# Designed miniproteins, single chains, continued (4), part 34

Each design is a single chain, and the fold is of that chain. pLDDT is the mean over its residues in the fold that is shown.

## One batch from the design tools (miniprotein)

Design m13162
Fold by ESMFold2-Fast:
Structure m13162 (fold): chain A 104 residues (1-104)
Amino acid sequence: AREELERLLEEEGVDESSRAGLRELESEVSELPELVLALVELERNGETELSEELKKLKEKVELALAKLRGLKWAEENKDEELKKKIEEAKTVEEILKLMEEAEK
């Protein structure tokens, strides 16, 4: 799974920063490689609809990725209040709003 994911990301021209973020997230979300592979396969087959299970998995992965990015930014800026709010966030949109408010 992991080696297949790395090959696909290289073939699709995904940048090194995004690949590094995905590798870091893999320890938090073991299903991340399987989700990415499934999404690529669906797209290659011309299918646009995700199964209910894949939709839920995608939502979990997207939330975990958003939290990882937000927590890293908060840690770099030493914002402990933002870090706590990001950890408590339940949606990607909530995390993006918290980061936008902290930056402005």
Scores: mean pLDDT 66

Design m13163
Fold by ESMFold2-Fast:
Structure m13163 (fold): chain A 81 residues (1-81)
Amino acid sequence: SAALLAEVERLVEEAGVLAVFGRKEEAKRTLQEAGALVGVEPDFSSAEALAASIAEALVRAGMAPERARRIADNVAALLAK
């Protein structure tokens, strides 16, 4: 639903902001909350695995795959710092 997509996207964006400010554990927890809404567990084993799992969560929420991948790649890169 549009409401589910808005909530998952909001949490993923919040995690990105937290990562920019070095609040990595809070960012990881926020991504876990986003994933839980759509039954996806974020994979923190690598930046590539994290990007793939975030993209899956966004797609399950209703986002187009290409947009989901771009957002996911950005957030995963921010956490890899």
Scores: mean pLDDT 90

Design m13164
Fold by ESMFold2-Fast:
Structure m13164 (fold): chain A 69 residues (1-69)
Amino acid sequence: SLEEELKELLEKLLEEHDLSKIKIVWDPNATQEDLIKDLKNALENGDKTLHVSPEQLQLLLELAREISG
């Protein structure tokens, strides 16, 4: 599922420990697929720009808590 793919990409990004370079761009129209694309770009190209909607931000925070324990 998209949520499982998102969680896997987020786990990989967190393992890099270079979170200080992440740029959050507020986009109310950003979809889960857009976020997945941004995370893939962050991992492959080093472009740490994430476009997030309120809904996607809430999901990211929930997944980050699950990953962190």
Scores: mean pLDDT 76

Design m13165
Fold by ESMFold2-Fast:
Order: C-alpha cells, then sequence, then structure tokens
Structure m13165 (fold): chain A 65 residues (1-65)
C-alpha cells in the first residue's frame, strides 16, 4: 500500500530527526492522502487523535499495510 509505505518513511524520518511541527505533520499527512487515493481529512483525523506523527504513522501502517 502506498499509504503504508509513505507512513513508514515518515515514521523513520521522525525517529531519526525528531518529531516535526504540527503544521509540517499535517501537510505531510494531507500529501500522503493525495498520493495514496485516501481522503486527506481521514489521515488528518488519525494524526489529531494520536497526537504524534510516529503514533499516527503506526496506525496507518496497521490499517493500510
Amino acid sequence: SKAAEGALAAKLSAEEAGEPSRETALEGFRALGEKSGIDPEELVKILEEKGSLVEAAEELIKKYG
């Protein structure tokens, strides 16, 4: 899944460089939705519910991997 692949890449980047700003994480998740054919607002909701990019990315890997 393109969503799971993109989420894994985002998680690895955050683990290496640290947690991005909320704005950067929101933009990244919207872009991932566009690329994956998933509603960007669904990915944004997951990010808001989890509160961190790493945890939200893990949720995306579980749902779309």
Scores: mean pLDDT 80

Design m13166
Fold by ESMFold2-Fast:
Structure m13166 (fold): chain A 73 residues (1-73)
Amino acid sequence: MKEALEIEERAREAYRNGSEEQKEALLKVVSDWYNRYAPLFGDKDYDSLSAEEKRELERAVEEAAKRLEEALK
C-alpha cells in the first residue's frame, strides 16, 4: 500500500507543477489505474488481502508507475 500512496502523491505533485499536456495525460493514467485495479482491492484493507492479491497489487503498482513515467515526459 505504501507504493500506491507514493504513486498518488507523485501524481498530485506532477499535476500541480506539470504542463497542461502532462496534467491531462496524468489524469488519464490515474483514471485507467483506478478503473482497472480498484475492483481487485474492493473495500479490503491491505492486511486482509491474500498473498496472491498482494502480488497482483504489487504488479498493478509497478504498471501504474511505468505509465506515470510515460505521462510525465
Scores: mean pLDDT 65

Design m13167
Fold by ESMFold2-Fast:
Structure m13167 (fold): chain A 77 residues (1-77)
Amino acid sequence: KEEYLKRLEEIADRLIASAEAVSPEAGKEMREFADKILKETKERVEQAESDEEVQRIVNEAIDKLDAKTRELVEKAL
C-alpha cells in the first residue's frame, strides 16, 4: 500500500520537474495539480480493500499526472 504511494510521489516529482523545465509557471501549476491528485489518491487508497484496487487507483493517478504534464508542455510551446 505505502509502496504504491511512494512510487506515485516519485513519478509526481519527476513530472513537476519536467513542467518546471519548460517554465516556472508550468512547474507551479503542475505542483498544485499533483498535490491535489496525491491527496485524492491517498484518500482513495485508504478506503481500498485490496492491493489490486490500490494498484488501479495509483495507475489512474499516474495517467492524470501524465496527461496534465503533456497539456502544460504543449501550452508552453
Scores: mean pLDDT 80

Design m13168
Fold by ESMFold2-Fast:
Structure m13168 (fold): chain A 77 residues (1-77)
Amino acid sequence: MKTDQDVRQELYGRMSDLAEKKDFEGLEKLIEEAVKNGHESEAGYAAMLVAMKLRRQGKYEEADKIIKIMNDTLLKS
């Protein structure tokens, strides 16, 4: 059984890897998949943490792009 914390950690790791590869299409699909599986809150939290990490690295444009993908995907669901 996966806890909400386990799901958030898994999503954070996968989203971080995709963001580092600049695979924003893969990141959008991952958020969409998580939403379809009822993990909207976990996906939103993980995306926010990835965006905060990117901002700390001075990657403000990439961070804003992730937040936009998150908002657009959650609005569609």
Scores: mean pLDDT 80

Design m13169
Fold by ESMFold2-Fast:
Structure m13169 (fold): chain A 85 residues (1-85)
Amino acid sequence: EVVRVTIEAKTEKDAIKMGAFLYSLMEARGIQVEVKVEGNKLTVTHEDGSARPLLEDAARQVEEKFKDEIKSIRVEVLPAAPVLP
């Protein structure tokens, strides 16, 4: 399973700041994430569902720190492609 955090910020600059902060939190934990910013929308993805609790915690920290700059925040667990034998 893949974990995805989607944040809609009030501005693109806010989305970039939140992305950098979230990336920094995950990197400090040894977790590699993909960060994508499209306008005011930030998407952070990790390919292993085992990191879900860490990403959920990081998302909560972003929400707490940047609550005035956030329009919406969502954490999703997506089905991974089946591992072919």
Scores: mean pLDDT 78

Design m13170
Fold by ESMFold2-Fast:
Structure m13170 (fold): chain A 55 residues (1-55)
Amino acid sequence: MELSEEEKKAYELAKEVVKENPFPSDETIKQIADEAGVSKEIAFALVLKVRRERA
C-alpha cells in the first residue's frame, strides 16, 4: 500500500526519533503527528513499524 505525502513525512520523522529513542513518549508521538499532519494514531503506528523493521 502506498503512503500519502503526510504519512511519508511522519515515517521519516519516526525513523529519526526511533534512532535516538525506540520508546518515544506520547508527547513526542503527538509532535510527529502535528508536524506531519497525520493523526496521533497513525504517527504511533509508524513508530511501531519503524521499531519492528529495526529489530
Scores: mean pLDDT 79

Design m13171
Fold by ESMFold2-Fast:
Structure m13171 (fold): chain A 116 residues (1-116)
Amino acid sequence: AEEAIRAAEEALEAAKEAKEAAKGEKGKKAAETALVAAEVAKRAAEAAKESGDEESQRTAKRAAELAKRGAELAKRASELGPGPEGEKAANEAMMTAGAGATAAGAAYAAARNAAR
């Protein structure tokens, strides 16, 4: 339970750093996507802890880890700048953060159902 919340807090911090460092249109979009994913992961982790459901807690932790990875890739994309390497990192960041947001939504729904 605590691990998922901690992972989500680390994802939020990484997303804030990525947003601060963001450069270029794709870098900024990737950082914004990671921030949204981290916020949803935090909400999912809190719901999973409240539910006591083991599967929801595992899914919420995975969602937070994906959001953090997305944020780190977004920061790397901004550091690499314009070009194929930066473009690839930005695309990977958006895909990874998007997967994290989807997993967080699933964890949230499962946690709410388990709490009934």
Scores: mean pLDDT 85

Design m13172
Fold by ESMFold2-Fast:
Structure m13172 (fold): chain A 62 residues (1-62)
Amino acid sequence: SPMEREMERIAEETADLVEELWRRGRLSEQEAVDLYGQVVRLVRDRDLEGLRRLLAQVRARL
């Protein structure tokens, strides 16, 4: 569905940004693990708005 494709896109973008922040030393390993866990949970729960909020939160840390 269009919603599933949008969720996949946002989840991938969020995970990529978390990895980038972790590689740059801006996130601890534990913070990165917690953020990945949040992405997995939000995808499982089909919470598109929660994913959008998490992406905005992660972008704000750039």
Scores: mean pLDDT 88

Design m13173
Fold by ESMFold2-Fast:
Structure m13173 (fold): chain A 113 residues (1-113)
Amino acid sequence: AEMERLVEEIRSLIAELEKNYDDPEKVLEIARRIGDLLVRLGEVAARKIQETKKVDPQKAEELARKALETISEIVTEVSRVLSKLPPDVQREVGGIVGDGAVRAVEAIRKALE
């Protein structure tokens, strides 16, 4: 439920980023929000994985796999929108979202260890 809500909020922000492609300041604000939500998604997934691992290690691995696939899909969705932005803004947005995604992935991987 919480993870699904975070994913829906991120996708809504990606759509808003696409609508505001001509406004670099607003695009960067939206990108920072996406990055923060990716970190939060990773933290929520990591906690659920740690709790699940105590009773069902196989289910914990399945949850981790699905969370990682979702993060990959989000990064792909952002990359499609980036092609519409000026090159300098593309690099900054890519860096912000990429950092959030990396931190989310690291949290999930640590939860499985």
Scores: mean pLDDT 88

Design m13174
Fold by ESMFold2-Fast:
Structure m13174 (fold): chain A 91 residues (1-91)
Amino acid sequence: MEDEKLDEIAKSIIEATRKVIDENKLKVPVDLLIKSFEGLLKEAEKRGYPKEVIELFKQALEYVKNNTKENLIKADEYYAEALRLIGRYEL
């Protein structure tokens, strides 16, 4: 299902971001991360997710666009909070 795909992509982005933080190196190209976050945001808006969740995804995307290590950490935090609100990682 598309919801399963959204969750899998989200988890992949979070994992890649954390590996950058932990290993101090890029495991995924920043352009790919940006496209993935943009795709997730569009899908969330298309499905009518709550405005609070949409805003968290937007904040995460803005931090990914400014691709410093500190901003990637913030992107992960905002993205993880958005996923927690929609219950994607409860299971």
Scores: mean pLDDT 65

Design m13175
Fold by ESMFold2-Fast:
Structure m13175 (fold): chain A 97 residues (1-97)
Amino acid sequence: ARAAALLAGVAALLAGREAVRSATNKEQLILGIAAALLGAGAIYLAEHGKDAAQAAEAARLAIRAGELALKAAQSAAAKALAALAIALGAVAAALAA
């Protein structure tokens, strides 16, 4: 569960960064930055969390970050990374339940 939440957080951070690179307007840039920050938060909770509840919260943050990155994404690579972050986050959430 913790390792899955960590991988989901990393994917979300990468998705946020790629969304920022693909951004063509201010809204997309802001959403991509928000996604990257939430992904970083998921990584922090996954690494420093001591129980299943914190692993589940890390997974939820990774899913939310992936959703924001997907809204911001303008390239195929950015969309693929966002979808991967959502999928990994969903698996991590299921494993934490």
Scores: mean pLDDT 81

Design m13176
Fold by ESMFold2-Fast:
Structure m13176 (fold): chain A 104 residues (1-104)
Amino acid sequence: MAMTGREGGEEAAELARKGDAEKGVVSLERGEGSAAVAAGVLTVLAKKFPDDKELVEKAKLAKEASDKLQQGAEYLRKGDLEKGVEGALEGGELAEKGGVQVAP
């Protein structure tokens, strides 16, 4: 079942809080990959349809989601649980607003 961006971010945060930082990182890297692919596709479409304000905004949100999920994963790798969880939750929310779905 495909997860929403928010659900993916919450799963990564829960794994990290339970002390499973390695699984949290893997979950965040999967979310980052999905958001990066979506951002690439949406950016190309936004350039073809620059008057579509919703499409332009979704491209921006997907890129910001990818950046935040990557930062969260980096913090978890460094042992910064608080910042890692924050990045996961913020990145997940941005991904959901950008219309990004993470594969299970």
Scores: mean pLDDT 78

Design m13177
Fold by ESMFold2-Fast:
Structure m13177 (fold): chain A 75 residues (1-75)
Amino acid sequence: SVEELIKKAKEYERQGKFDEAGDYYEKAANSLKDTDPEKAASYFVKAGDAYEKAGNKEKAEQSRIEGGKLRTKIK
């Protein structure tokens, strides 16, 4: 479930494992793209923030781009 993915992301953040945290936020965002695009966009932002804390600039930029694309399609 999305709730379990977010729980894992938060646990990885608590452990300082920011790449893994970003991966789980990204999985949650992707699962919500069709049903709740606004929430999906928020989780893409969280994934980007986590990747940035990990020093993974490429993944951070890609997650933020996906979140931004999703928000531009919301009326």
Scores: mean pLDDT 83

Design m13178
Fold by ESMFold2-Fast:
Structure m13178 (fold): chain A 102 residues (1-102)
Amino acid sequence: SLDAIKALSPEEQARLFERVADNARKEAEIARQQGNDKLAKAFETLAEGYRLAAEGVRTGDPELLRQAADKFEEASKLFEEAGLVGTAREYRALADWLREQA
């Protein structure tokens, strides 16, 4: 939940985002092994978005937050193309919030 993320300190947000990035990389590998290259690309893009977001919230660097938002927007589009409309909507909301923090 985005509201749960908003309740965290920047350090707690960064730690959460790092854990989610690691999980997204594992999901990308699973998708690739299953021959789902589109879903693998979505999770790889998501992992990079979370890595940038973790660094951005920790440092307060607005460019990193904008780059993270761009990656979440790209991942959202890829998830939508993969048929995961609910997941796509969640990452679009996260992208919008990160742009507001920048």
Scores: mean pLDDT 88

Design m13179
Fold by ESMFold2-Fast:
Structure m13179 (fold): chain A 77 residues (1-77)
Amino acid sequence: SFAERLAEILRGVSQAELDRIAPQLEEVLYLLRKALAAGKMSLEEAKNLLLEFVEALVAGDEAKVKEIIEELKKKIE
């Protein structure tokens, strides 16, 4: 399930690492909510993008994190 995949990605992540990623995770959740509400994205697309985003955050892939946030912002405009 989506929840099981998300839990696996977050397995072994420290509290300090969770505190580090929290602001960007909150931002992407806000953008996903707006995109879903506007009909710009399906629920399955949102789930897949959230998994990819969390993987990038945990890996410290700043370029991928920025790319996903900017693409979501463009979808809402």
Scores: mean pLDDT 83

Design m13180
Fold by ESMFold2-Fast:
Structure m13180 (fold): chain A 96 residues (1-96)
Amino acid sequence: MEEELEKALELLQEAQRLALEASRARAAGRLEEAEELRRRAEELVEEAFRIASEEALKKIEEIAEERVAAQLPEAEKAAEEGGGPEDVEKLLLKAI
């Protein structure tokens, strides 16, 4: 997982370098060269985004699973709050 993120970061750094070269070529009036460099930079960004997107999807899935597990205790707590349980009142008073 870290290897994929490192590769994506490396591709983004390369894309940034190419974008700087494209900017310099455009400033020099070399529009065709600037467009080629920009296209290459965009292609690297797309590849980095594809790698990072897969990693991001895995992280989102892990977070979703964690949140579903966390919702079960919250649902139990909400059910207890509706009934005025003595233990919940004692815990709230002790938290003061």
Scores: mean pLDDT 62

Design m13181
Fold by ESMFold2-Fast:
Structure m13181 (fold): chain A 94 residues (1-94)
Amino acid sequence: GLEEFLERMKKKVLEMVKEATKLKDPQKAKFELDIAYALWLMSLSVARLAGMPREVLERYTREMGRELRELAKKVKNEEIKKALLAEAERLEKL
C-alpha cells in the first residue's frame, strides 16, 4: 500500500543521506544530499497524487526531519552537519 511505499522510500532516502555524509568532499556530499531530498519530494508527490491524506504526508515529513536531526549528531564535518540541520528544521516546520 501507500504507507509501505513511503516507509520504503523513507529508508532509501535515509540510506542515501547516511552514505553522502561519509564522502570526503563536502561539495559532493551536499550534491548527493540534494539528490536524496529530491527523491523524498518525488515520493511525497507520488503518494499525494495516489490519494494519501495530507496529515499522513505531514507526519512522514516530520519523521524524516527528526531522522535527519539524529543523523546530524553523528556527522563530523561541520558544513555537512549544518546542511542536515537546516533541512531537518525546514521539514519539522511543515
Scores: mean pLDDT 87

Design m13182
Fold by ESMFold2-Fast:
Structure m13182 (fold): chain A 87 residues (1-87)
Amino acid sequence: SAEVEKLEQIALALQFTYLENKDKLSEEQQKEMEELLEEVVRRIEEAYSLSPEEARKLLLETAQKVKEFLEKHGLPVPEIVEKVIAE
């Protein structure tokens, strides 16, 4: 589904942001980022079993959570995350 594809794009963008900024993060922040990545992957798996409406809600909640985490740690928010929230 389009919602699953966007969740996968968020996961990829978050992974890229982590790899590019890993040296700027403390060990605790790295652990929190890895836990967030695992949560996003789990949500992708969940979304395959959801209705389009439920998958859209999960997508928006995931994008908001990712944005809040990145902003809290002074990291750049990927365009895909902002685009999902703006829709």
Scores: mean pLDDT 87

Design m13183
Fold by ESMFold2-Fast:
Parts: structure tokens; sequence; C-alpha cells
Structure m13183 (fold): chain A 83 residues (1-83)
């Protein structure tokens, strides 16, 4: 159970990193805000699905990590767009 919870968190982190990478690639081809918005939406979707399949404790950790990452990404995108 404990190992499964850790595996779920790690798998979610990898999925979030992949979504961020794809969003950055889209941002290079279109616009920064569009790419980051897509990445943020994908990260939230991944976290929601993974949290639903995990224990309450692991689910809370997954949702918290995703929320923190999306906030950081949004702040960076807004700063770059405003510059």
Amino acid sequence: MEEADQAAVEETRRAMEEAERRGEELGKQTDIMGGYTKASNEIVRIARERAAQSTPKAGMAIRGAALEKTYEMTKKALAKAAA
C-alpha cells in the first residue's frame, strides 16, 4: 500500500513533467500563454484521475503537488507574457 502510494505520486510527477514539456513545445510554435494553459489543464486532469485511484493520503499529496506546479507555471507564463 505504502509503495503503491509512492509509485502513484512518482508516476503523476512524470506525467506532469511530460505535459509541461509538450506545453512548452506548443508555446514555441503558437504563444507562451496558449502552451502553458494547455499544459496546466493536462496536469490538473492527470492529478484528478490519479488522486481518484489512490488512497486519500496519496490523493491529497498528488492534488497538492499539481496545484503548486500549475501555480508556478501560470506565474512564469504571465511574467513572460507581461515582459
Scores: mean pLDDT 75

Design m13184
Fold by ESMFold2-Fast:
Structure m13184 (fold): chain A 57 residues (1-57)
Amino acid sequence: SEDEARADELIAQVRADLAAGKDPGELWRRVQEEAKTLSPDARSRLFREYARLVAAA
């Protein structure tokens, strides 16, 4: 879906920002704001993948 594609784009950006040394707390604030515009399924995917990326960093 469009929302799932948007969630995947956001996750790709978060991955790049984490690799660049940006603060996870600032990134989480952005993720939460963007999630407000997503469907429940896309939001769930975004939060799950964000948690996975932070745990791997």
Scores: mean pLDDT 82

Design m13185
Fold by ESMFold2-Fast:
Structure m13185 (fold): chain A 94 residues (1-94)
Amino acid sequence: SSEALEAAARAVADAMRAALAADPAVLSYQVTHGGNRVGVVALVPAAAAEAVRARLLDAATSAAQKSGMTLTVTSEAIYPDRGRALVLLGFEVT
């Protein structure tokens, strides 16, 4: 149902917020969700970008699986800038 997809998207968003809040390397972040879609932008030290991306993928995958939903990565990017990086991930739950 659409309600179940929205609940799963919220669970994915909440799991990513928890992972980002627990990580002292993360400088700032924004997590959004709407319908069955979730987006995240995190500002991190460039050296931490791949590790943060991997943790966000793991958190999102685990939350979707606990909701009985399939997670699709719709967008993925790391934009380095002057010793920092923006980590961008987008997801759909189905």
Scores: mean pLDDT 90

Design m13186
Fold by ESMFold2-Fast:
Structure m13186 (fold): chain A 58 residues (1-58)
Amino acid sequence: GSEEERRGQDEGVRGLALGDAAAGKAGGQKNADAIRKQGHEEKAERSLRSGTEAAEAA
């Protein structure tokens, strides 16, 4: 079978159509993923602010 065609359409498109049903299941996983991304970006922003001061010290 054409696994590439199924994977591209099946999980992407069908998941979008089942938004209400997937909302309950994805709720927990989305929360965990959001925390990971938010923590990562928060550190990136702090590093950028500290970087500007380091450049001034040069």
Scores: mean pLDDT 53

Design m13187
Fold by ESMFold2-Fast:
Structure m13187 (fold): chain A 80 residues (1-80)
Amino acid sequence: SEEIEKILIEHVDDVLEKAKSVEEAKELIITYLDWLKEDLDAESRKVVDETKEKIEKAKSIEEIKKIMYEGIRKISKLLS
């Protein structure tokens, strides 16, 4: 759903705006992903787990943003 994608992207942007470092951004985003998993079906939870793995390897806030946007697009398609 395009509406779900937009809502999730806006949440990610809000979380990342609060981060003052790459390490803080990772902590905040991982917490957000763990929260998001609670409301998701098994297939969507797999996408979250793959996204978490990529976030752990990220070297910049911009890379975290890109990874999250890709993960959200995949999740939004599964929830349609």
Scores: mean pLDDT 82

Design m13188
Fold by ESMFold2-Fast:
Structure m13188 (fold): chain A 86 residues (1-86)
Amino acid sequence: MAAEELEKKKKEIEEALDKIYEALKLAAENAGSMPQEEKEKLIAEVQALNAKIEKLLEENPELLKVAEEKAKELEPEVEELQKKID
């Protein structure tokens, strides 16, 4: 049971990180046409996803390596995209 729950939480972290990347990519692609209010909402959603990941890691520290590996993979791209929409 616990092992299945850990796998689900691991998947949630990976999916949340992927959603952050896709959300920022969408914002960057539409930077010239997307209203400021919509960009701000998208950024707020990214922040909520980051908070979810932090909470999952606090509750499940054994998943830290998985989250760190995935985050390092996406972090440079996420930062670059964030600068384009900022």
Scores: mean pLDDT 74

Design m13189
Fold by ESMFold2-Fast:
Structure m13189 (fold): chain A 112 residues (1-112)
Amino acid sequence: ESTLHNQLVTLFEQNKNKLKSETPEEEAAWWIAFRKELLKEFPEAEEILTNKTFLDFVKYYLESSLSREDYSVELTKKILLALGFKGTVEELNQKAKEIEKKAKEKAQELLQ
């Protein structure tokens, strides 16, 4: 089977209305970079963010009504919960937004 990048390019070619980047290739590269930055923040999430599971998360995003920004926060919340986050809903929302912002900013830097 194709690499994760090639699989994401194919998905975005089929879902051009979900592109935040100019091309499917750039959009795929953004999601790959975002995943890498999440794994730097949470090395233990490697079992959660396998290539297959991450591809499934992006497929869910494409079928959702959420923007990339909203979905990336929701994905970060799911990772925090899967890793055993113990706090209030407000604390979860704040932590997810902080981590998503950091990962997103670093992902954008990697694409320059």
Scores: mean pLDDT 83

Design m13190
Fold by ESMFold2-Fast:
Structure m13190 (fold): chain A 84 residues (1-84)
Amino acid sequence: MEAARREAERILREAERIAEAILLSNANEEVPEELAEWMSKVPREEWERLGERVAELGAEGTAEAILEEARRRARELIERGEAA
């Protein structure tokens, strides 16, 4: 169960960072140094994919979708781990 919980926490933290980065960028607000450093490690292709979603759903809609997807995936991981 430890591995599933740890992975779920990682997924949620990563989704929170992505959502925050999208919202701050859309608001023309300064991105914190820690978040900016993390963003620089994300592949260009991943940012391009996120940009496509923002164009389709808007920044707020994209952030919400990412968080919802992460919560769903985290729940599935924990439930599968508990069922095994």
Scores: mean pLDDT 74

Design m13191
Fold by ESMFold2-Fast:
Order: structure tokens, then C-alpha cells, then sequence
Structure m13191 (fold): chain A 63 residues (1-63)
């Protein structure tokens, strides 16, 4: 188990279906960068941006 930083962006597609993109990183700076990149990706793909966040998550140990 390892604590990681996760950048997340959330949006809605043309039909109003919620979509979330996330990227696991090993630092807060990379997490912020990832959240920004994912938010821009959603906007460029025609999604309506709901928000972007950076948080911490525990990864489970491999089975």
C-alpha cells in the first residue's frame, strides 16, 4: 500500500452523462499539473467542465 497524489477532472458530455478523468502521480505538484491537463482535455473534447481537484489516495497492495 502506498499513498499517492491523484489529479482529477470531472465533466459532462453532450448528453449530460458525467465523466471523470484521473491520473495517479507521486507528488502534489504533478497532481496539480495532471488535474489542469485533464480539465483542458475535457474542454477540448467538448465536455462541460464541472471541476478539477487534487487529493491523496491509498493504493491497495498488489494481490
Amino acid sequence: METVIVGTARGLDADGTPVSLHRVTDSEEQGRQAAQELAQQLIQQGYRLLGSTVGTSDTPAPP
Scores: mean pLDDT 75

Design m13192
Fold by ESMFold2-Fast:
Structure m13192 (fold): chain A 70 residues (1-70)
Amino acid sequence: MSLEELAQLVKMLAEQEGVHFSEEKARAIAEYVLDNPDASEDELAEFIQKLTGVSREKALRIARGVLSQL
């Protein structure tokens, strides 16, 4: 999966949770996933929460969605 495809997936999953991520934030999340292939759902969710300010519950759902497509 390319960086652009992964960033689009992140944006789509965020929209399913009723939140909007900017292109910059979606790309940062995609880069984190590609740079940290062994990252857990909890680690990815924590990164998303710190970067975007979404709730832990929403961050975990987004993280699970992203990792399920890899």
Scores: mean pLDDT 86

Design m13193
Fold by ESMFold2-Fast:
Structure m13193 (fold): chain A 98 residues (1-98)
Amino acid sequence: MLKIEASELETPFSSLPEEKQKKLIEEFLEITEYPNKEEFLKLPLEKQEEFLEKVLKKFREKMQIPAKSLEELTVEELIAMAYYIKANKLELPPLDLE
């Protein structure tokens, strides 16, 4: 698991350095057991973030997450969403490659 400090859990995901955003996305994919993880991680960060925004829009109301966009989504909420998806065996949005 990624070592995240308590102060970083309350930080908006989009405010983190690019390398840390990529590591959190990788952890999200590992927790959710996402198929084709290696191909997904080869995508530009912008495309990876578009996928996470689709995931947030799909699950935010069901999980009662107040964040409406990745700019409002905290690291803690992102991790909680990953574990919620895994625990409930929920279907993730398809990877939109065009």
Scores: mean pLDDT 75

Design m13194
Fold by ESMFold2-Fast:
Structure m13194 (fold): chain A 96 residues (1-96)
Amino acid sequence: SVLEVSRTALRIAFEEVAAERPDLTEEQKERSLAYLEALLDLQAAAGSREVSEADVEALRAAHGAGPESDELLREVSQLLEERGDELVAEAKKRLA
């Protein structure tokens, strides 16, 4: 499915970005990935509707998202924008 492909592409991008962040603990990386995956699911469920700030804040609180999670979100989003087609193609190969 499109969502499974998107989640896999997100995970690939996250692994690449997280490998360049030796300053972050394994716990910080794990909770940030869980938060980003949950945020992707929330955005997918919303479709063309705007995701509410209250829903995003509840998700942040539930996952213990911190400043490092925001930095990782920015870097992962940039990588997906720059290399999205490549990452999606790799995700499709892994899911086949």
Scores: mean pLDDT 84

Design m13195
Fold by ESMFold2-Fast:
Structure m13195 (fold): chain A 80 residues (1-80)
Amino acid sequence: SVEELLEAAEKSKDPETQALLVLHALSLAYEEKNEELIEKAIELAVKLPKETQQLIIDALRKAKLLEVAEKLEKKIEEKE
């Protein structure tokens, strides 16, 4: 489930693993067309280390998911 992937991402100490789990959670949330789960994934990503955040943004931009990448970037800026 999306929530299980996000919990695993939060508990992981490896930036690459954290990024992969968040990206998988976002992919599932988009397939379910569940805006609430998409927002939960973005809110968790904002709480992760900057290295993990950059990996997620880079992967989203490479996949041409620009709206999601911009939304995450804006949330990061608003926090600090």
Scores: mean pLDDT 81

